# Designed miniproteins, single chains, continued (2): the designs that were tried, part 25

Each design is a single chain, and the fold is of that chain. pLDDT is the mean over its residues in the fold that is shown.

## One batch from the design tools (miniprotein)

Design m4832
Fold by ESMFold2-Fast:
Structure m4832 (fold): chain A 100 residues (1-100)
Amino acid sequence: SVADAQKTLDEALALLKKTHKELKNLVEKGASKDEIIALLEKTADKLASLGLDDAAQILRDTADYIKQNPNLSLEEILFLVNLTLMVVGAELVVALSALK
């Protein structure tokens, strides 16, 4: 139903907000690239469990890109991750707006 879809998208947006806070905490603690990748993969798995397979794939694509490019600095990785979370968040907001 439209109400179920809206609830799923609201839960996904809350998850992205939580992921943003977890990313900030990891950076403040001096986290490794592997810990940031693990956060992306964990968030993607949770989005997939909500049925948001396209959103999950965007996060997985970014995680895979980071794994395939070992020369990326931590600053470049953080830029890519923040950009990815912003893109996914924007797509979820557009999807919510389409239900109205």
Scores: mean pLDDT 87

Design m4833
Fold by ESMFold2-Fast:
Structure m4833 (fold): chain A 73 residues (1-73)
Amino acid sequence: MAKELREKIKELHQKALNSPDPAEQSALVAKAEELVKELMKLGVDDAMVAQHLTALRLRAIEGDEEAREELES
């Protein structure tokens, strides 16, 4: 489901940003990119999904509780 894929993409991005190992960061980012492609195959525009998740991700990192709750939904 799209929700499950979005949640996994978010978790991979979070782990990548918090990982001290650049090799692990690259691997996690690559996995997130593959999940975005899977969302595109479900008829969801990957560019729109990526923009939406990026905007929410940035707001959540900046401490926006509403954005964080939306990502968790």
Scores: mean pLDDT 67

Design m4834
Fold by ESMFold2-Fast:
Structure m4834 (fold): chain A 83 residues (1-83)
Amino acid sequence: MEMEEKKEEIIRRIEETEGKPREEIEEELRRAGLNETQLQLAMAVMKGQEILSKYQEGEELDEEDKKRLAELKAEVQALLAQI
């Protein structure tokens, strides 16, 4: 439960910074008191959203993007275990 709550908080902060330059987002997240693990988690989630933004609702992902998303999902799970 606590891990899911922390994940939801990080996702909300990313949504609030949507459309901003990457450097500005990283600075805002650090200013909000995120540690290095939480910052890495936030950046991994953003990379996943950036990949998904190429696709319309119901569109099938290509094999390369499926693999990249699976790698990012594994990274997110590993980082969540450290929080």
Scores: mean pLDDT 68

Design m4835
Fold by ESMFold2-Fast:
Structure m4835 (fold): chain A 83 residues (1-83)
Amino acid sequence: MEELQQEADSLIDRLRELVEKAREALKNGDVEKAQKYVDEAIRLLRELEKHLEHLTPEQKQRFAELGDEVARLAAEVYRKLKE
């Protein structure tokens, strides 16, 4: 149990870093870098989703919040790629 929750915390921290990097890349006009960070974040979200049953309520809340942020960033990246 503790091992799974430690792995989840590590994945959540990595996910937050990717979200922050994607935001910074978008601010700098580097849409291609932002897309790479978003794609990595989506992959990490899918891995973390496999552990949902074992997440604490706090971890589930952080997962949901980061998932929403990734979705918004993905939408913005794809919008800018169409321009």
Scores: mean pLDDT 81

Design m4836
Fold by ESMFold2-Fast:
Structure m4836 (fold): chain A 95 residues (1-95)
Amino acid sequence: SAELEKELFELADKLLKSVPKKSREALVKALLEVAPVSKDRKGLGKLLAKVLLSLGESKEEIREFFEELLKLAKKYNDEHLAEVAEGALEELESL
């Protein structure tokens, strides 16, 4: 958990530079605390992608973030994070 949390913060700081720091922190907390208990993790991913777009981040940087999140989810065998990442990528493809 601590290693995954650190890698999530580093990923958000690297790719979501247009997003305020507090919003990046809220995103990481949603991924760690809300994703495991969500009944609709793909829907959560879709919502997060829309929120990041509304905060002024580029579609390409958001896509790269969720592609890297999917790789990280596979590395840690975190199926909940994988579902969130897949939902976000589906939303970005539909735009």
Scores: mean pLDDT 87

Design m4837
Fold by ESMFold2-Fast:
Structure m4837 (fold): chain A 91 residues (1-91)
Amino acid sequence: MPRVEIAVAVPPGHPGREELVRRAEEAARRAGAEPEVTVVEDASLTAPAVGLAVETPDGGRGTATLEGEPSLEELEAAVRAALAQAEADAA
């Protein structure tokens, strides 16, 4: 099962933090990836941002970035896109 590194960056005290982390973990599992989630509080941010990174054993890489409060479906699509990029890069 491939791993996806997920960085959730939020303004301090953001009320959607826990739900965004939960959606990111669920989206990764739906896409067939094992989530590794890191949460960063950044006082310079006015809205959340989610960064995704995938690396295959063959050295293929895929990334995606979503701004704001992405839905579960948007996060799943982004994880699938990053996985597809990593597989294509490895080939």
Scores: mean pLDDT 81

Design m4838
Fold by ESMFold2-Fast:
Structure m4838 (fold): chain A 97 residues (1-97)
Amino acid sequence: SMEELLEQLLELTTQLLKQSKDTSPVKLARVTILASGTYFESQVALKTGNKKHYDDAIALVQQLVEEAQQLPGVDPNLLQQLTSVAQQLIAKLQELK
């Protein structure tokens, strides 16, 4: 389900942030904002059916993956899991839009 993908995305993002070393506070805040924004916009899209919120959620997921890929000292396998979940979430958002 969409909710399960969102929960997995949040958990994987949290694990990556905990592993990240030598990361600026601004970068940590940005990744956190992107993850929470993805959750919020996806929930609003599901509740309202508004196509704009699906588009916004997709854009936020894509930005989250790009920012997460730049985190230093993270487990490559965990990053790959995040990328996989993000791709599944984007596909589901596009399907529901």
Scores: mean pLDDT 87

Design m4839
Fold by ESMFold2-Fast:
Structure m4839 (fold): chain A 84 residues (1-84)
Amino acid sequence: SEEARQKVEEARRRARDIFRDELKAKYGDTFTDEQIDKMADLIVDNLFDILEDEYPKAEIESMTVDELVERIRKLYEEFKKKEK
C-alpha cells in the first residue's frame, strides 16, 4: 500500500539522518558533505537490502517506523564491527 511505502521511506530518512550525523562527527574533517551523504545513502540502501532478505515483505509492512529504525540500527552496529 502507499501508507506502507511511505512508512518504509520515513524509516529510511530517519536512518539516513542518524548515519549522516554520526559520519559527520567522525569524518567531517576528512570527507566533504557530499561524500558523507553518499556514504550514508549506501549504508542505508545496503542495510535495507539485508532487512528485506531476512524478513518477508508482509512482516516489514507490519512494523512501525520506530521498529524499522531499531532493526536498522542493530544491523548498522553489526556492520561497524565488521568494518572496524
Scores: mean pLDDT 80

Design m4840
Fold by ESMFold2-Fast:
Structure m4840 (fold): chain A 85 residues (1-85)
Amino acid sequence: KGTFEIKTSDSITYTFTSDKSSLSIGETVKGTLEIDGVKADATVTLKSSSKPSIGVGDTAKATLEVTVNGNTSTAEGEITLLGVE
């Protein structure tokens, strides 16, 4: 189980928790997205990244596609894999 931190260029911070221990370009993962204590089921797709894969302790400049309850948005910013349980 991996915990990702997503910081958008608009200064919004999300926490994303998934059963994945890494994330690669083109990969779509299911998990729980959290902002300001509110949790929602989401899918996150890594569309582009400054690193080809994101492992524990990696921070990458990224473009993400985030889908929550059928609503899809694009986020640009940084993604960090904080840790794996």
Scores: mean pLDDT 81

Design m4841
Fold by ESMFold2-Fast:
Structure m4841 (fold): chain A 77 residues (1-77)
Amino acid sequence: SSAAAEAARLEGEALLRAVRANVEKAIEAVRRGDMEEAERYFENARGLAERAREIDPEKGEEVERLIREGEERAREI
């Protein structure tokens, strides 16, 4: 149904926002030298990626790309 498709879209968008938030917090933690906190945020993001892939494989790939880009940004700090 259109309602089910709308719900899936909104959940996917919420997961993308949550992943972005966790990645940004992880990068901020790396800048502070808090590697343990950074790893916790990246672990949270990876868990959200698994959920996104279950809902929509394309959204899962988008989320995984955001995490990889975030990890690359963190390595440059």
Scores: mean pLDDT 85

Design m4842
Fold by ESMFold2-Fast:
Structure m4842 (fold): chain A 100 residues (1-100)
Amino acid sequence: SKYEEARKLVEEAIKELEKDFTRAVQLFLKAINLVRDDREAAAELLRYTAELFKKKNFPQEVVDELEKAAEAFRNGDTVAAYKELSKAFAIAKKYLQKKK
């Protein structure tokens, strides 16, 4: 299914986060694009993404923005969802720059 393919892309993106952040973001956006026409699938994918970021010990602020993006997709507010995603990725990038 598109959802299963999207989950695999998210897993690949998580592995790329510290190696190639730009590639990781591209993989995340590709995953979300696969499920964007299904509000529940998009929301569930973003909650899964938030859980993976939490397991990688990213700041709670990243997880919170991903959860906000999930809620925005569930509510059909795609513009708000992508804004919250952009915020999450910006915070994640700054965190990785300080971690190294």
Scores: mean pLDDT 86

Design m4843
Fold by ESMFold2-Fast:
Structure m4843 (fold): chain A 69 residues (1-69)
Amino acid sequence: SEKVDLSPEELEDYERLVRRHMLEQGLPEEQAEETARQVRRILEEMAGRDWAEVRAEIQRVLNEALAAA
């Protein structure tokens, strides 16, 4: 089972990818940045957990952000 074990650089890259994805989905820059920061926080707080569990929580946050836009 793959576990979340991301370096600070990988966390920054993931945050950047989420921000870009949200912008491509049509979210304003401020909301895209806030969503990316929330996802990074989840990755930090859920370090050592299975990726399937962490991805489910990330997807919930992304869905909520898109629904609010």
Scores: mean pLDDT 85

Design m4844
Fold by ESMFold2-Fast:
Structure m4844 (fold): chain A 86 residues (1-86)
Amino acid sequence: SNSTVKDFVESVKEVLEKDKGIKISDSTTNEEIADYILEIIKETTGIEFSEEEKEELKKLIVELLSKPDLDADKFLAEIIEKIYEL
């Protein structure tokens, strides 16, 4: 897949608008997007994270979101690997 982090974020925005009625604007911060991604991970996986685990995951997601040209598969792999290390 040639999808980037930017493409992944656009897909997240579409899912949030379609399924939750949440509209993401151009002013939405990477921290706010990371919070939405964490909620999607919790909803889809059923994993209950501690507050410390959520903070560590959010920090990683924010860092990766600052790299819009990063490959989406690498973005997801980094997050999955972090979940296994928690």
Scores: mean pLDDT 79

Design m4845
Fold by ESMFold2-Fast:
Order: sequence, then structure tokens, then C-alpha cells
Structure m4845 (fold): chain A 90 residues (1-90)
Amino acid sequence: GEQYVKLVEEEAKDLLKLVDDAIKLMEENNIPKEEQVKQLEDFLAYVEERAKEILERAKKSLSPEVVAKIKAIWDKTLDKLREKIKELKE
């Protein structure tokens, strides 16, 4: 239970760091903002589908309390990614 929640928290943290590093790399290489947004929107769609699959699997084997914690972590992570994309559009 709790160990799995910690694993999801670390995966989410690593994901956001990879996104920040990718944005920095794209900016340093003068990639157009439109292309940066497109790449991140494609990545967001991928992450959303993976999060849904993880949650559906978790519902079958984990307690409702653990599933709720995992959902909250993914919801927060996806919201942060959406905010990063929004900032790039501004």
C-alpha cells in the first residue's frame, strides 16, 4: 500500500523534472514555441492514458484509500503539466 504510493510519488516527481529539462533543452535549441506546445500536448495525452490504465489496475487489487491517493498524485501531476503548457502558450 504505502510503498506503492511512494513509488507513484517518485515517478510523478521524476516525470515533472524530465518535462522541465525537456522545455529547457528545447528553449536552448531555439525550438519554436508552437512545436514545444505540440510536443508537450502529445506527451500529456500519453501520460493521461497511462494514468487511467494504472488507476483501473489499482482499483482491482488495492484498497480504496490507496487508489484515492494514487489518483490525487496523478491528478496533481497532470494539472502541473497542463499549467506548464499554458505558460508556454502565453
Scores: mean pLDDT 84

Design m4846
Fold by ESMFold2-Fast:
Structure m4846 (fold): chain A 87 residues (1-87)
Amino acid sequence: MTEEEKREALRDYAAYAAIEAQRKGLSPEEVYKRMKEFAKKLGVEVTDEELNRLALEAINEMLQEGSLDEAYERAKKRVEEAEKKIE
């Protein structure tokens, strides 16, 4: 994976984590924690400030979605594709 592909995968994961947190009643801090763990798995260099920004952007985008179920399925597929490239 290129750095650009890793950052795109992290953004897709942020969307997935935000929607899953909303569906399961998890805190925004849990979204950040999951993103930090995924960034480490990807081996992408991101600051804590960048992770917080991505988490907030993903939460904001999720709140604007007309169909949360469709957004979840889309994000889940992208995350699964990214994980296959890492494993």
Scores: mean pLDDT 78

Design m4847
Fold by ESMFold2-Fast:
Structure m4847 (fold): chain A 63 residues (1-63)
Amino acid sequence: GPPAVGSRVTVVLADGTVVEGVVQALGRTALIAADDGYLYLLGGARAEGDTVTGERVEGRARA
């Protein structure tokens, strides 16, 4: 099943970028607070185990 909100995941973007972070929300999109200091909003997101794949729709530095 998909990882739970609050779990640590590896994010693999469609462009081949890999970042690690914590799941903030899962739904039609996934929201990940990445260790690089950015929030990643992922469209078409698919989650399997500890890995989330998708296309980055939006990113901004987190507070």
Scores: mean pLDDT 74

Design m4848
Fold by ESMFold2-Fast:
Structure m4848 (fold): chain A 69 residues (1-69)
Amino acid sequence: SRAENVDLIIEDLIARARREGMDISDERVRKAVLEASSFMSDQTIEEQARKMLERRRREEERERALAAA
């Protein structure tokens, strides 16, 4: 659903913000994304969520391959 796709995008951005050492709360990131996503089409949100999941899947596969080698 749209809500599930938005949640996936929020989680990815929170993880990125933490990795970059940004001094911003998870709740502030969530609120900003919810506000911005209200202007995005369902199609755009779904595409962004799918690309993110595909990237994470490739990263996991690469990590497992390196651990097995």
Scores: mean pLDDT 77

Design m4849
Fold by ESMFold2-Fast:
Formats: sequence, structure tokens, C-alpha cells
Structure m4849 (fold): chain A 83 residues (1-83)
Amino acid sequence: GARERALAEAERAVKELDELLEKAKKEGAPKSGILGIGISLGMALIGLGVGRTTGEEGALLAARVAKEQLKQAKESYETGKLP
């Protein structure tokens, strides 16, 4: 159903955030950029946790938060700064 699709979307975004964080660390990115990605990952994980313990609306919110955080993390990666 819609809840399961939203949770899968949130989990995919969280995985991409984790991979981006590992990539940034491996490449020796600026500490502020790495911190920005880390904050985005943390916020996405909190959202996913809430989505997993709530109904469809919470899952949809978790997916939205995770996608927004992934966009901010990509900006932090590009700029080397906090979002």
C-alpha cells in the first residue's frame, strides 16, 4: 500500500544519504560539508523512525523529509558548507 511505498522511498533516500556521507569522508571533503551531510542523515533517520511507528500520513511525511534532507546533503557536498 501507500505506507509501504513511502517507507521504501524514505529508506532509499536514507541509504543514498549514508553512501554520500561515506563518499565525502573518503574523498576528504571539508569538515563543515561532512557535518551538513551528517545532520541531514540524522534528521532523515528520525523521520523514518516516526514513519515506522505511525500510519500512512507519518510514512508519507518520512519520505518527504528524507528526500528534502538528501537534497540539502547534496548541496552541503557541493559547497563544503552546512545547509
Scores: mean pLDDT 87

Design m4850
Fold by ESMFold2-Fast:
Structure m4850 (fold): chain A 118 residues (1-118)
Amino acid sequence: SSKTEQAVDIGLDALKRVSELLNKAKELASDNPEATKQLEEGLKLANDAGKELERLRDSSVSTIYGTFYSYNLKINELIDKAKELASKSDQADEIHSLLDEAKKILDDALNTIGDLGH
């Protein structure tokens, strides 16, 4: 596989894992409509990011990195809002744990894609 194919596959794997964690957090936050809304927007962005990365398979690692960076920033903002909104939930600790794992997966993937460009 080319470095561009590797960058796309790293991004897609991360987005799939993040989507699974955001869906689990949504289930735990089901009684909190405002937190659920932020998580649903995050899931939509993860799906949109995946579609955009697939279009970039013949581009460059730099272009893939820039695209993933932009989506990572937006998804992390929604995760932080969801964490704040869920802070008084009976399941706040578990929700926060899942969301912190999602943020780590995104940041680790972004760093790995960045390393491919060097």
Scores: mean pLDDT 91

Design m4851
Fold by ESMFold2-Fast:
Structure m4851 (fold): chain A 70 residues (1-70)
Amino acid sequence: SELQELADRIVRELEEARRTGAAPSLGGFDKSGERVIKRLEAVRLALERLGADPQTLANIDLAIEEAKKS
């Protein structure tokens, strides 16, 4: 799925940033609301796979909820 492909890309970028010490790009971006929401959901999945703490995941969930309101 598109979300799964974005999550896989973000995981690779985060892993590469960890190895090189560079800031991750977190995939690409555009300003449409649907693409922002999908990107946030992909970031959430990527962080979950990388073992992020529950507070970090909760913060992303709040960001997704706010993006849906906008």
Scores: mean pLDDT 65

Design m4852
Fold by ESMFold2-Fast:
Structure m4852 (fold): chain A 86 residues (1-86)
Amino acid sequence: MMFSEEQLIKAGRIILENENSSTQDIIAKVAEELGISLSDASRLVGLVTMAYDMVLQEAVSRGERPSTDELIERAARRVVELQEDI
């Protein structure tokens, strides 16, 4: 299933707010907040976490200091682009 940019941004905020929680707890919160299955939430959390790490690394390598919100938005756009490439 393709995730919308709005779902990806919301998931990113939930992940960062709950960074010290277990992966299972984060997945459960994302599933509840977005009204999706645990399987879809697990996939979404994985995609957002991967994309966030990628855009953070790119920003750091360029000497940029983007806000957390900007990084979440960049990560969401990266996932949308990756989904459309399939």
Scores: mean pLDDT 80

Design m4853
Fold by ESMFold2-Fast:
Structure m4853 (fold): chain A 57 residues (1-57)
Amino acid sequence: RRAELERRIAELGREVVSHLQAAEDAYKAGNLDEAERHRQRAVELSRELTRLAQEYA
């Protein structure tokens, strides 16, 4: 069944949040390059999450 997709969507969501937090922390510390890397990763993970969510729906 679709339980594995649900689990993977949840894990991707947690990773997106983690990278967004890291980006914010890096930005506040003045590490703009690190902040941008984390932001880009969050965007990539978010796109994959959206794709999987469409398959799940």
Scores: mean pLDDT 82

Design m4854
Fold by ESMFold2-Fast:
Structure m4854 (fold): chain A 83 residues (1-83)
Amino acid sequence: GSMVEKAEKLIKEGKILEALRITLQLVREGRYDDAIKVLEKILKDPRLSEEVRKLLTHALFLLKQGKVDQAIKLLEEAIRILE
């Protein structure tokens, strides 16, 4: 399956850290629409901590604005918290 399909499966399995790593890879590859789609699905998970939810909500907003470097920093911080 595609990276998006792999991320969607990981989200269903509660593997948010692995799904975020795929999201970061999509951003680094310039696949912004795919990254936005995956990130919106992650944000629908009610099990997210408030700290991670805030970081990912801001990252989504920055990606939609084309502020890619700032979004990457927030995604990396969310990954660091979940490690």
Scores: mean pLDDT 90

Design m4855
Fold by ESMFold2-Fast:
Structure m4855 (fold): chain A 92 residues (1-92)
Amino acid sequence: EAARLAEEALRLLGEAYVALAEGREEEARELFARARELFAEAYELSEEVARAVEEALLEERERLVAALAAGDAAAVREVMEEVRRRALERIE
């Protein structure tokens, strides 16, 4: 249950960063807000899920920042897909 909410939140977060890289700031803001709400709900249900997501995001942070600075939406998408995969692998 918490894992399902976190997976959906990570999907929206990935879409938000892609929108940001493409210069779609308003759409990115809306997607970030929705992801934040789902993360809050998931974290209230499970501290383990919260830790898994935070660790996955931290591990890929440098790659994400570099991709965003380059405006490389494809690279942002790849990084966020890797974050999602790593987070879900930890949630067992």
Scores: mean pLDDT 84

Design m4856
Fold by ESMFold2-Fast:
Formats: sequence, C-alpha cells, structure tokens
Structure m4856 (fold): chain A 87 residues (1-87)
Amino acid sequence: SLAEKLEQLIETLDKLKEEFESMSVEEQRTLLLTFLHELYELLKDSDPEAAEKIKEILSQPPQSGEEALEALERVKKLLEEVLKKTK
C-alpha cells in the first residue's frame, strides 16, 4: 500500500541522516536528489500537491551539508503529512 511505502521511505530518510555526517556535500546532494526523484514518481498520481512541493525542492538543490539536512527534515515532515492522509 501507499502507507507502507511511505513508512519505508521515512525509515530510509532517518538512515540517510546518519550516513550524511560521513558524506561530502556533493554525495549528500546526489543522494538527496535521487531520493526526491523517486518520491516525485511515487506521489505524482496519489498526492499531486505533495509531488509539486518535492519538485520545488528539486529546483533548488542544497549547496551545503546544513541545507541538505534541512531539506531532509522538510521532506520527512511532508511524508508524515501524506501518511496521515492515507489513513
């Protein structure tokens, strides 16, 4: 179900946050952009409003580790909101 996929993605985000501390900014950016692309594809049919917010983040990729972590936090909150709607 969509809810199960969203829960798995939230767990993936928490793991990525831990791994981000050991990554270069370029590696953080690449992984974040890849993850956001997968989220856009997942959400575009089920929650187009959430997909549009993901697309906005994709248009302004983070330039620092702090910005990358802030982007992950915003994405996690968005996924938690979408998950609440799927109940």
Scores: mean pLDDT 79

Design m4857
Fold by ESMFold2-Fast:
Structure m4857 (fold): chain A 120 residues (1-120)
Amino acid sequence: MKKALVVGASSGAPEQVRAAMDAAAETLREAGYDVRTELIELPPGTSADQAFATAARRVHEALQRGEADYGVAIGASAPGLGEDAGKTRIAVYKNGQLVDEAETEGADPEVAAELVRRAL
C-alpha cells in the first residue's frame, strides 16, 4: 500500500490548515493511499513563509527516510496585520520532488484537493 504524509504548520491559523489538510488527506485516501496527517503548531509571530518551510522540511525528511511515497506541505499564519496574514501555502511532493504548489487567501480545501489530484 502506498503511504502519504500530509503536514500542516500553523501560527494562529489551525482551522485554515486543518481544512486544507483534511481535503488533501481525503483525496489521497480516495486514490488508495495510507494517509498520515501531522499538524505542527508554531509560536505567535511566525510568518506564513516560516510555517510553510517547517511543514515542507518535515515532508522532505519523511520522503527521504522512505516513511511516505507522497507528501503534502501546508502552512498558514494568523489573519491580521502583515503582508502574509491570512495566506495559505500548499505544496505537493511525489518521489522526493516538488510537483505542484499554490498560495491562497485563507483556507481553500478545493485548491488542496485539486493540487493532490493533478499530482497523482
Scores: mean pLDDT 79

Design m4858
Fold by ESMFold2-Fast:
Structure m4858 (fold): chain A 81 residues (1-81)
Amino acid sequence: MERVRRTFKQVLDALDAGDTSTLRLARPMLAEVRRLIDEGLSIEQALRAAFGPDSPRPPRLVVEELSDDEARALLRQVVEL
């Protein structure tokens, strides 16, 4: 969990500085978290299910296009957990 939050914080900080290149690398991870939220999980539950040590399944990378605003909002929510 901590590594994922740290990575997302780095991406969020880069976006706030005007660097959108890091968002491209994070989009598949954010898309997987978003998919789990759409299945009815909270953000914390989605992160645990996708990337946590308690996850019963390997993380899946979902090729869904997130807008920059959606990605930024999700990054902030993850960092705030």
Scores: mean pLDDT 65

Design m4859
Fold by ESMFold2-Fast:
Structure m4859 (fold): chain A 83 residues (1-83)
Amino acid sequence: SQQHLDLGIQHFNNGDIGSAVRHFLQAIRQDPNFSQAYFNLGIIAFSLGNLDASIDLFQRAIDLDPNFSIAQQNLDIVQNQLN
């Protein structure tokens, strides 16, 4: 799970969005409660302009970890950009 999260982040930073998504989905498959994987998928969704998907993914990360302050901050940013 952590290995797939780390690989996903590496691929995202290198601009390989498809590989990043695949690794984050694999992290979630191994650990469905892995809040950081949902958070990183939310970042990708936001970067692609998929605001609704981004909101859902950040909300899922917060539901799994209510103290995930960075996920809460990013949710607020996305909601403020609706318009």
Scores: mean pLDDT 87

Design m4860
Fold by ESMFold2-Fast:
Structure m4860 (fold): chain A 75 residues (1-75)
Amino acid sequence: HHMETLTKEFEVNGKKATVTVTVEGDRVVSIEAKGLSDEAVQTFARELSEALRKGLPLEEAVDRGLEAAIKKQNE
């Protein structure tokens, strides 16, 4: 079974942030995050898992998760 890894670099509140995700099909194997709060990372993981289970491609699932995580961190 194949594993895919995707790294995204972005900014939140003017600071550099990075997320690296490894998945196997619709299963999240690992998430490494820098520059996000623990609560934002939890939001990211939940939204990512939901998007993958709905059959979204990894890049789109990560983008959806990041949108939710950034919104959560700005609260």
Scores: mean pLDDT 83

Design m4861
Fold by ESMFold2-Fast:
Structure m4861 (fold): chain A 102 residues (1-102)
Amino acid sequence: MALDVINEIIDILKEAGYSNEEIIAFLDKMIDIVKNSKSVEEFKEALRKLVDELNVPPEQKARLDKLIDELASIIEKEGKDTVIYALEVARAFELIKLVVEK
């Protein structure tokens, strides 16, 4: 499911030391990329560029690259709306954590 892939991306960002606020901002950028990409190739290139702007170690970057390919496969098979919905759900859970945790 798209949500499982997105949650794995979130876990990698948390491992890299990103805050809940930074993760929410990253998810917002991912939603924009999915909505504005005209092809699966354009989606992969745009999301890889976004990941390249992150200060994550090469090992985490390699894991993120694989997850980008998995999201692209889901878009190809199930359409953009499935991934957008999963991103919005993940974002809502991160917002809840921001307001009720710590």
Scores: mean pLDDT 83

Design m4862
Fold by ESMFold2-Fast:
Structure m4862 (fold): chain A 68 residues (1-68)
Amino acid sequence: SKQVEEATEEIREKAKRLIEEGKPWEEVVREVSRLGSEYAGQLPPEQRPELAQGTTKVISEAIKEVEE
């Protein structure tokens, strides 16, 4: 759980950086998804759904942030 939370925060920080640099949401989503997959590979299978949910939440928030 804490490992998932840490990974999710790292992913969120990356998304924030990309948004601040003016990257379109499509590129933000792609980078975030790639990082989510990388972290998922380091976690036990039982933790992957939690990470996927956290990553999806970050993506949803990023889309809202970029949208007018």
Scores: mean pLDDT 78

Design m4863
Fold by ESMFold2-Fast:
Structure m4863 (fold): chain A 88 residues (1-88)
Amino acid sequence: MEEINERARALGERLRPPREALLADDSEENRHRLLRLGAEMVEEALRLAEEAGIEVPEVVREQVETLRRMAEERAPAEEIEAALRAIA
């Protein structure tokens, strides 16, 4: 539990700088940076759920993999946002 809480805190800390950058300058690059971190957070949340013994449906795993690929390939921000919304 303590380890899981610490990793969750670390993820929140990693989101702060890109979020602040997006607020200061709504550029496509800053938007991509925030969405890329969002994809990483979802992937880490999935990993934490598996470690806690929570069964994750295959469709959710496929959606997370798609998000990671889109973020890595610098897909348009709107497309990444739509994919993130689909798994929320």
Scores: mean pLDDT 65

Design m4864
Fold by ESMFold2-Fast:
Structure m4864 (fold): chain A 68 residues (1-68)
Amino acid sequence: AAPLPGFKPVKRKSGKSAYEIGLDLARAVAAGATPEEIRALFKEYTGEDPPDEVVAALQAARLALPAP
């Protein structure tokens, strides 16, 4: 199908800001959440499935966190 000319941002169902959603996802990743759990949380907050690139970026960020 042809691409739509309009901009369609994802609407957040939880009323949380992008920053707050990002923090919740980062906390889940830090707690050892799997990519599947991260995807489920993103979907709960935004109502849409995250692109694989977002899930991969969150996992990469988790691995880059300093260990105690």
Scores: mean pLDDT 62

Design m4865
Fold by ESMFold2-Fast:
Structure m4865 (fold): chain A 68 residues (1-68)
Amino acid sequence: SEAERLVEFALEALAFIHGVPLEEIRAMFAPHMDVLLARAAELLDSVDLEEVEALIRERAHEAAAARA
């Protein structure tokens, strides 16, 4: 689903920003996956997936640069 794709992309972006393995981020958020999926579905009701992914990518690069 688009919500699952968005959540996976967001977790990958968090792993990138913090310089940690994706599996560590997945383990951290595993207990909250139902909430994350529900929030992603709500967001996608009003915004295109491609636009959200582009924004996440931009913000992830900005955040990573700021921490470097």
Scores: mean pLDDT 80

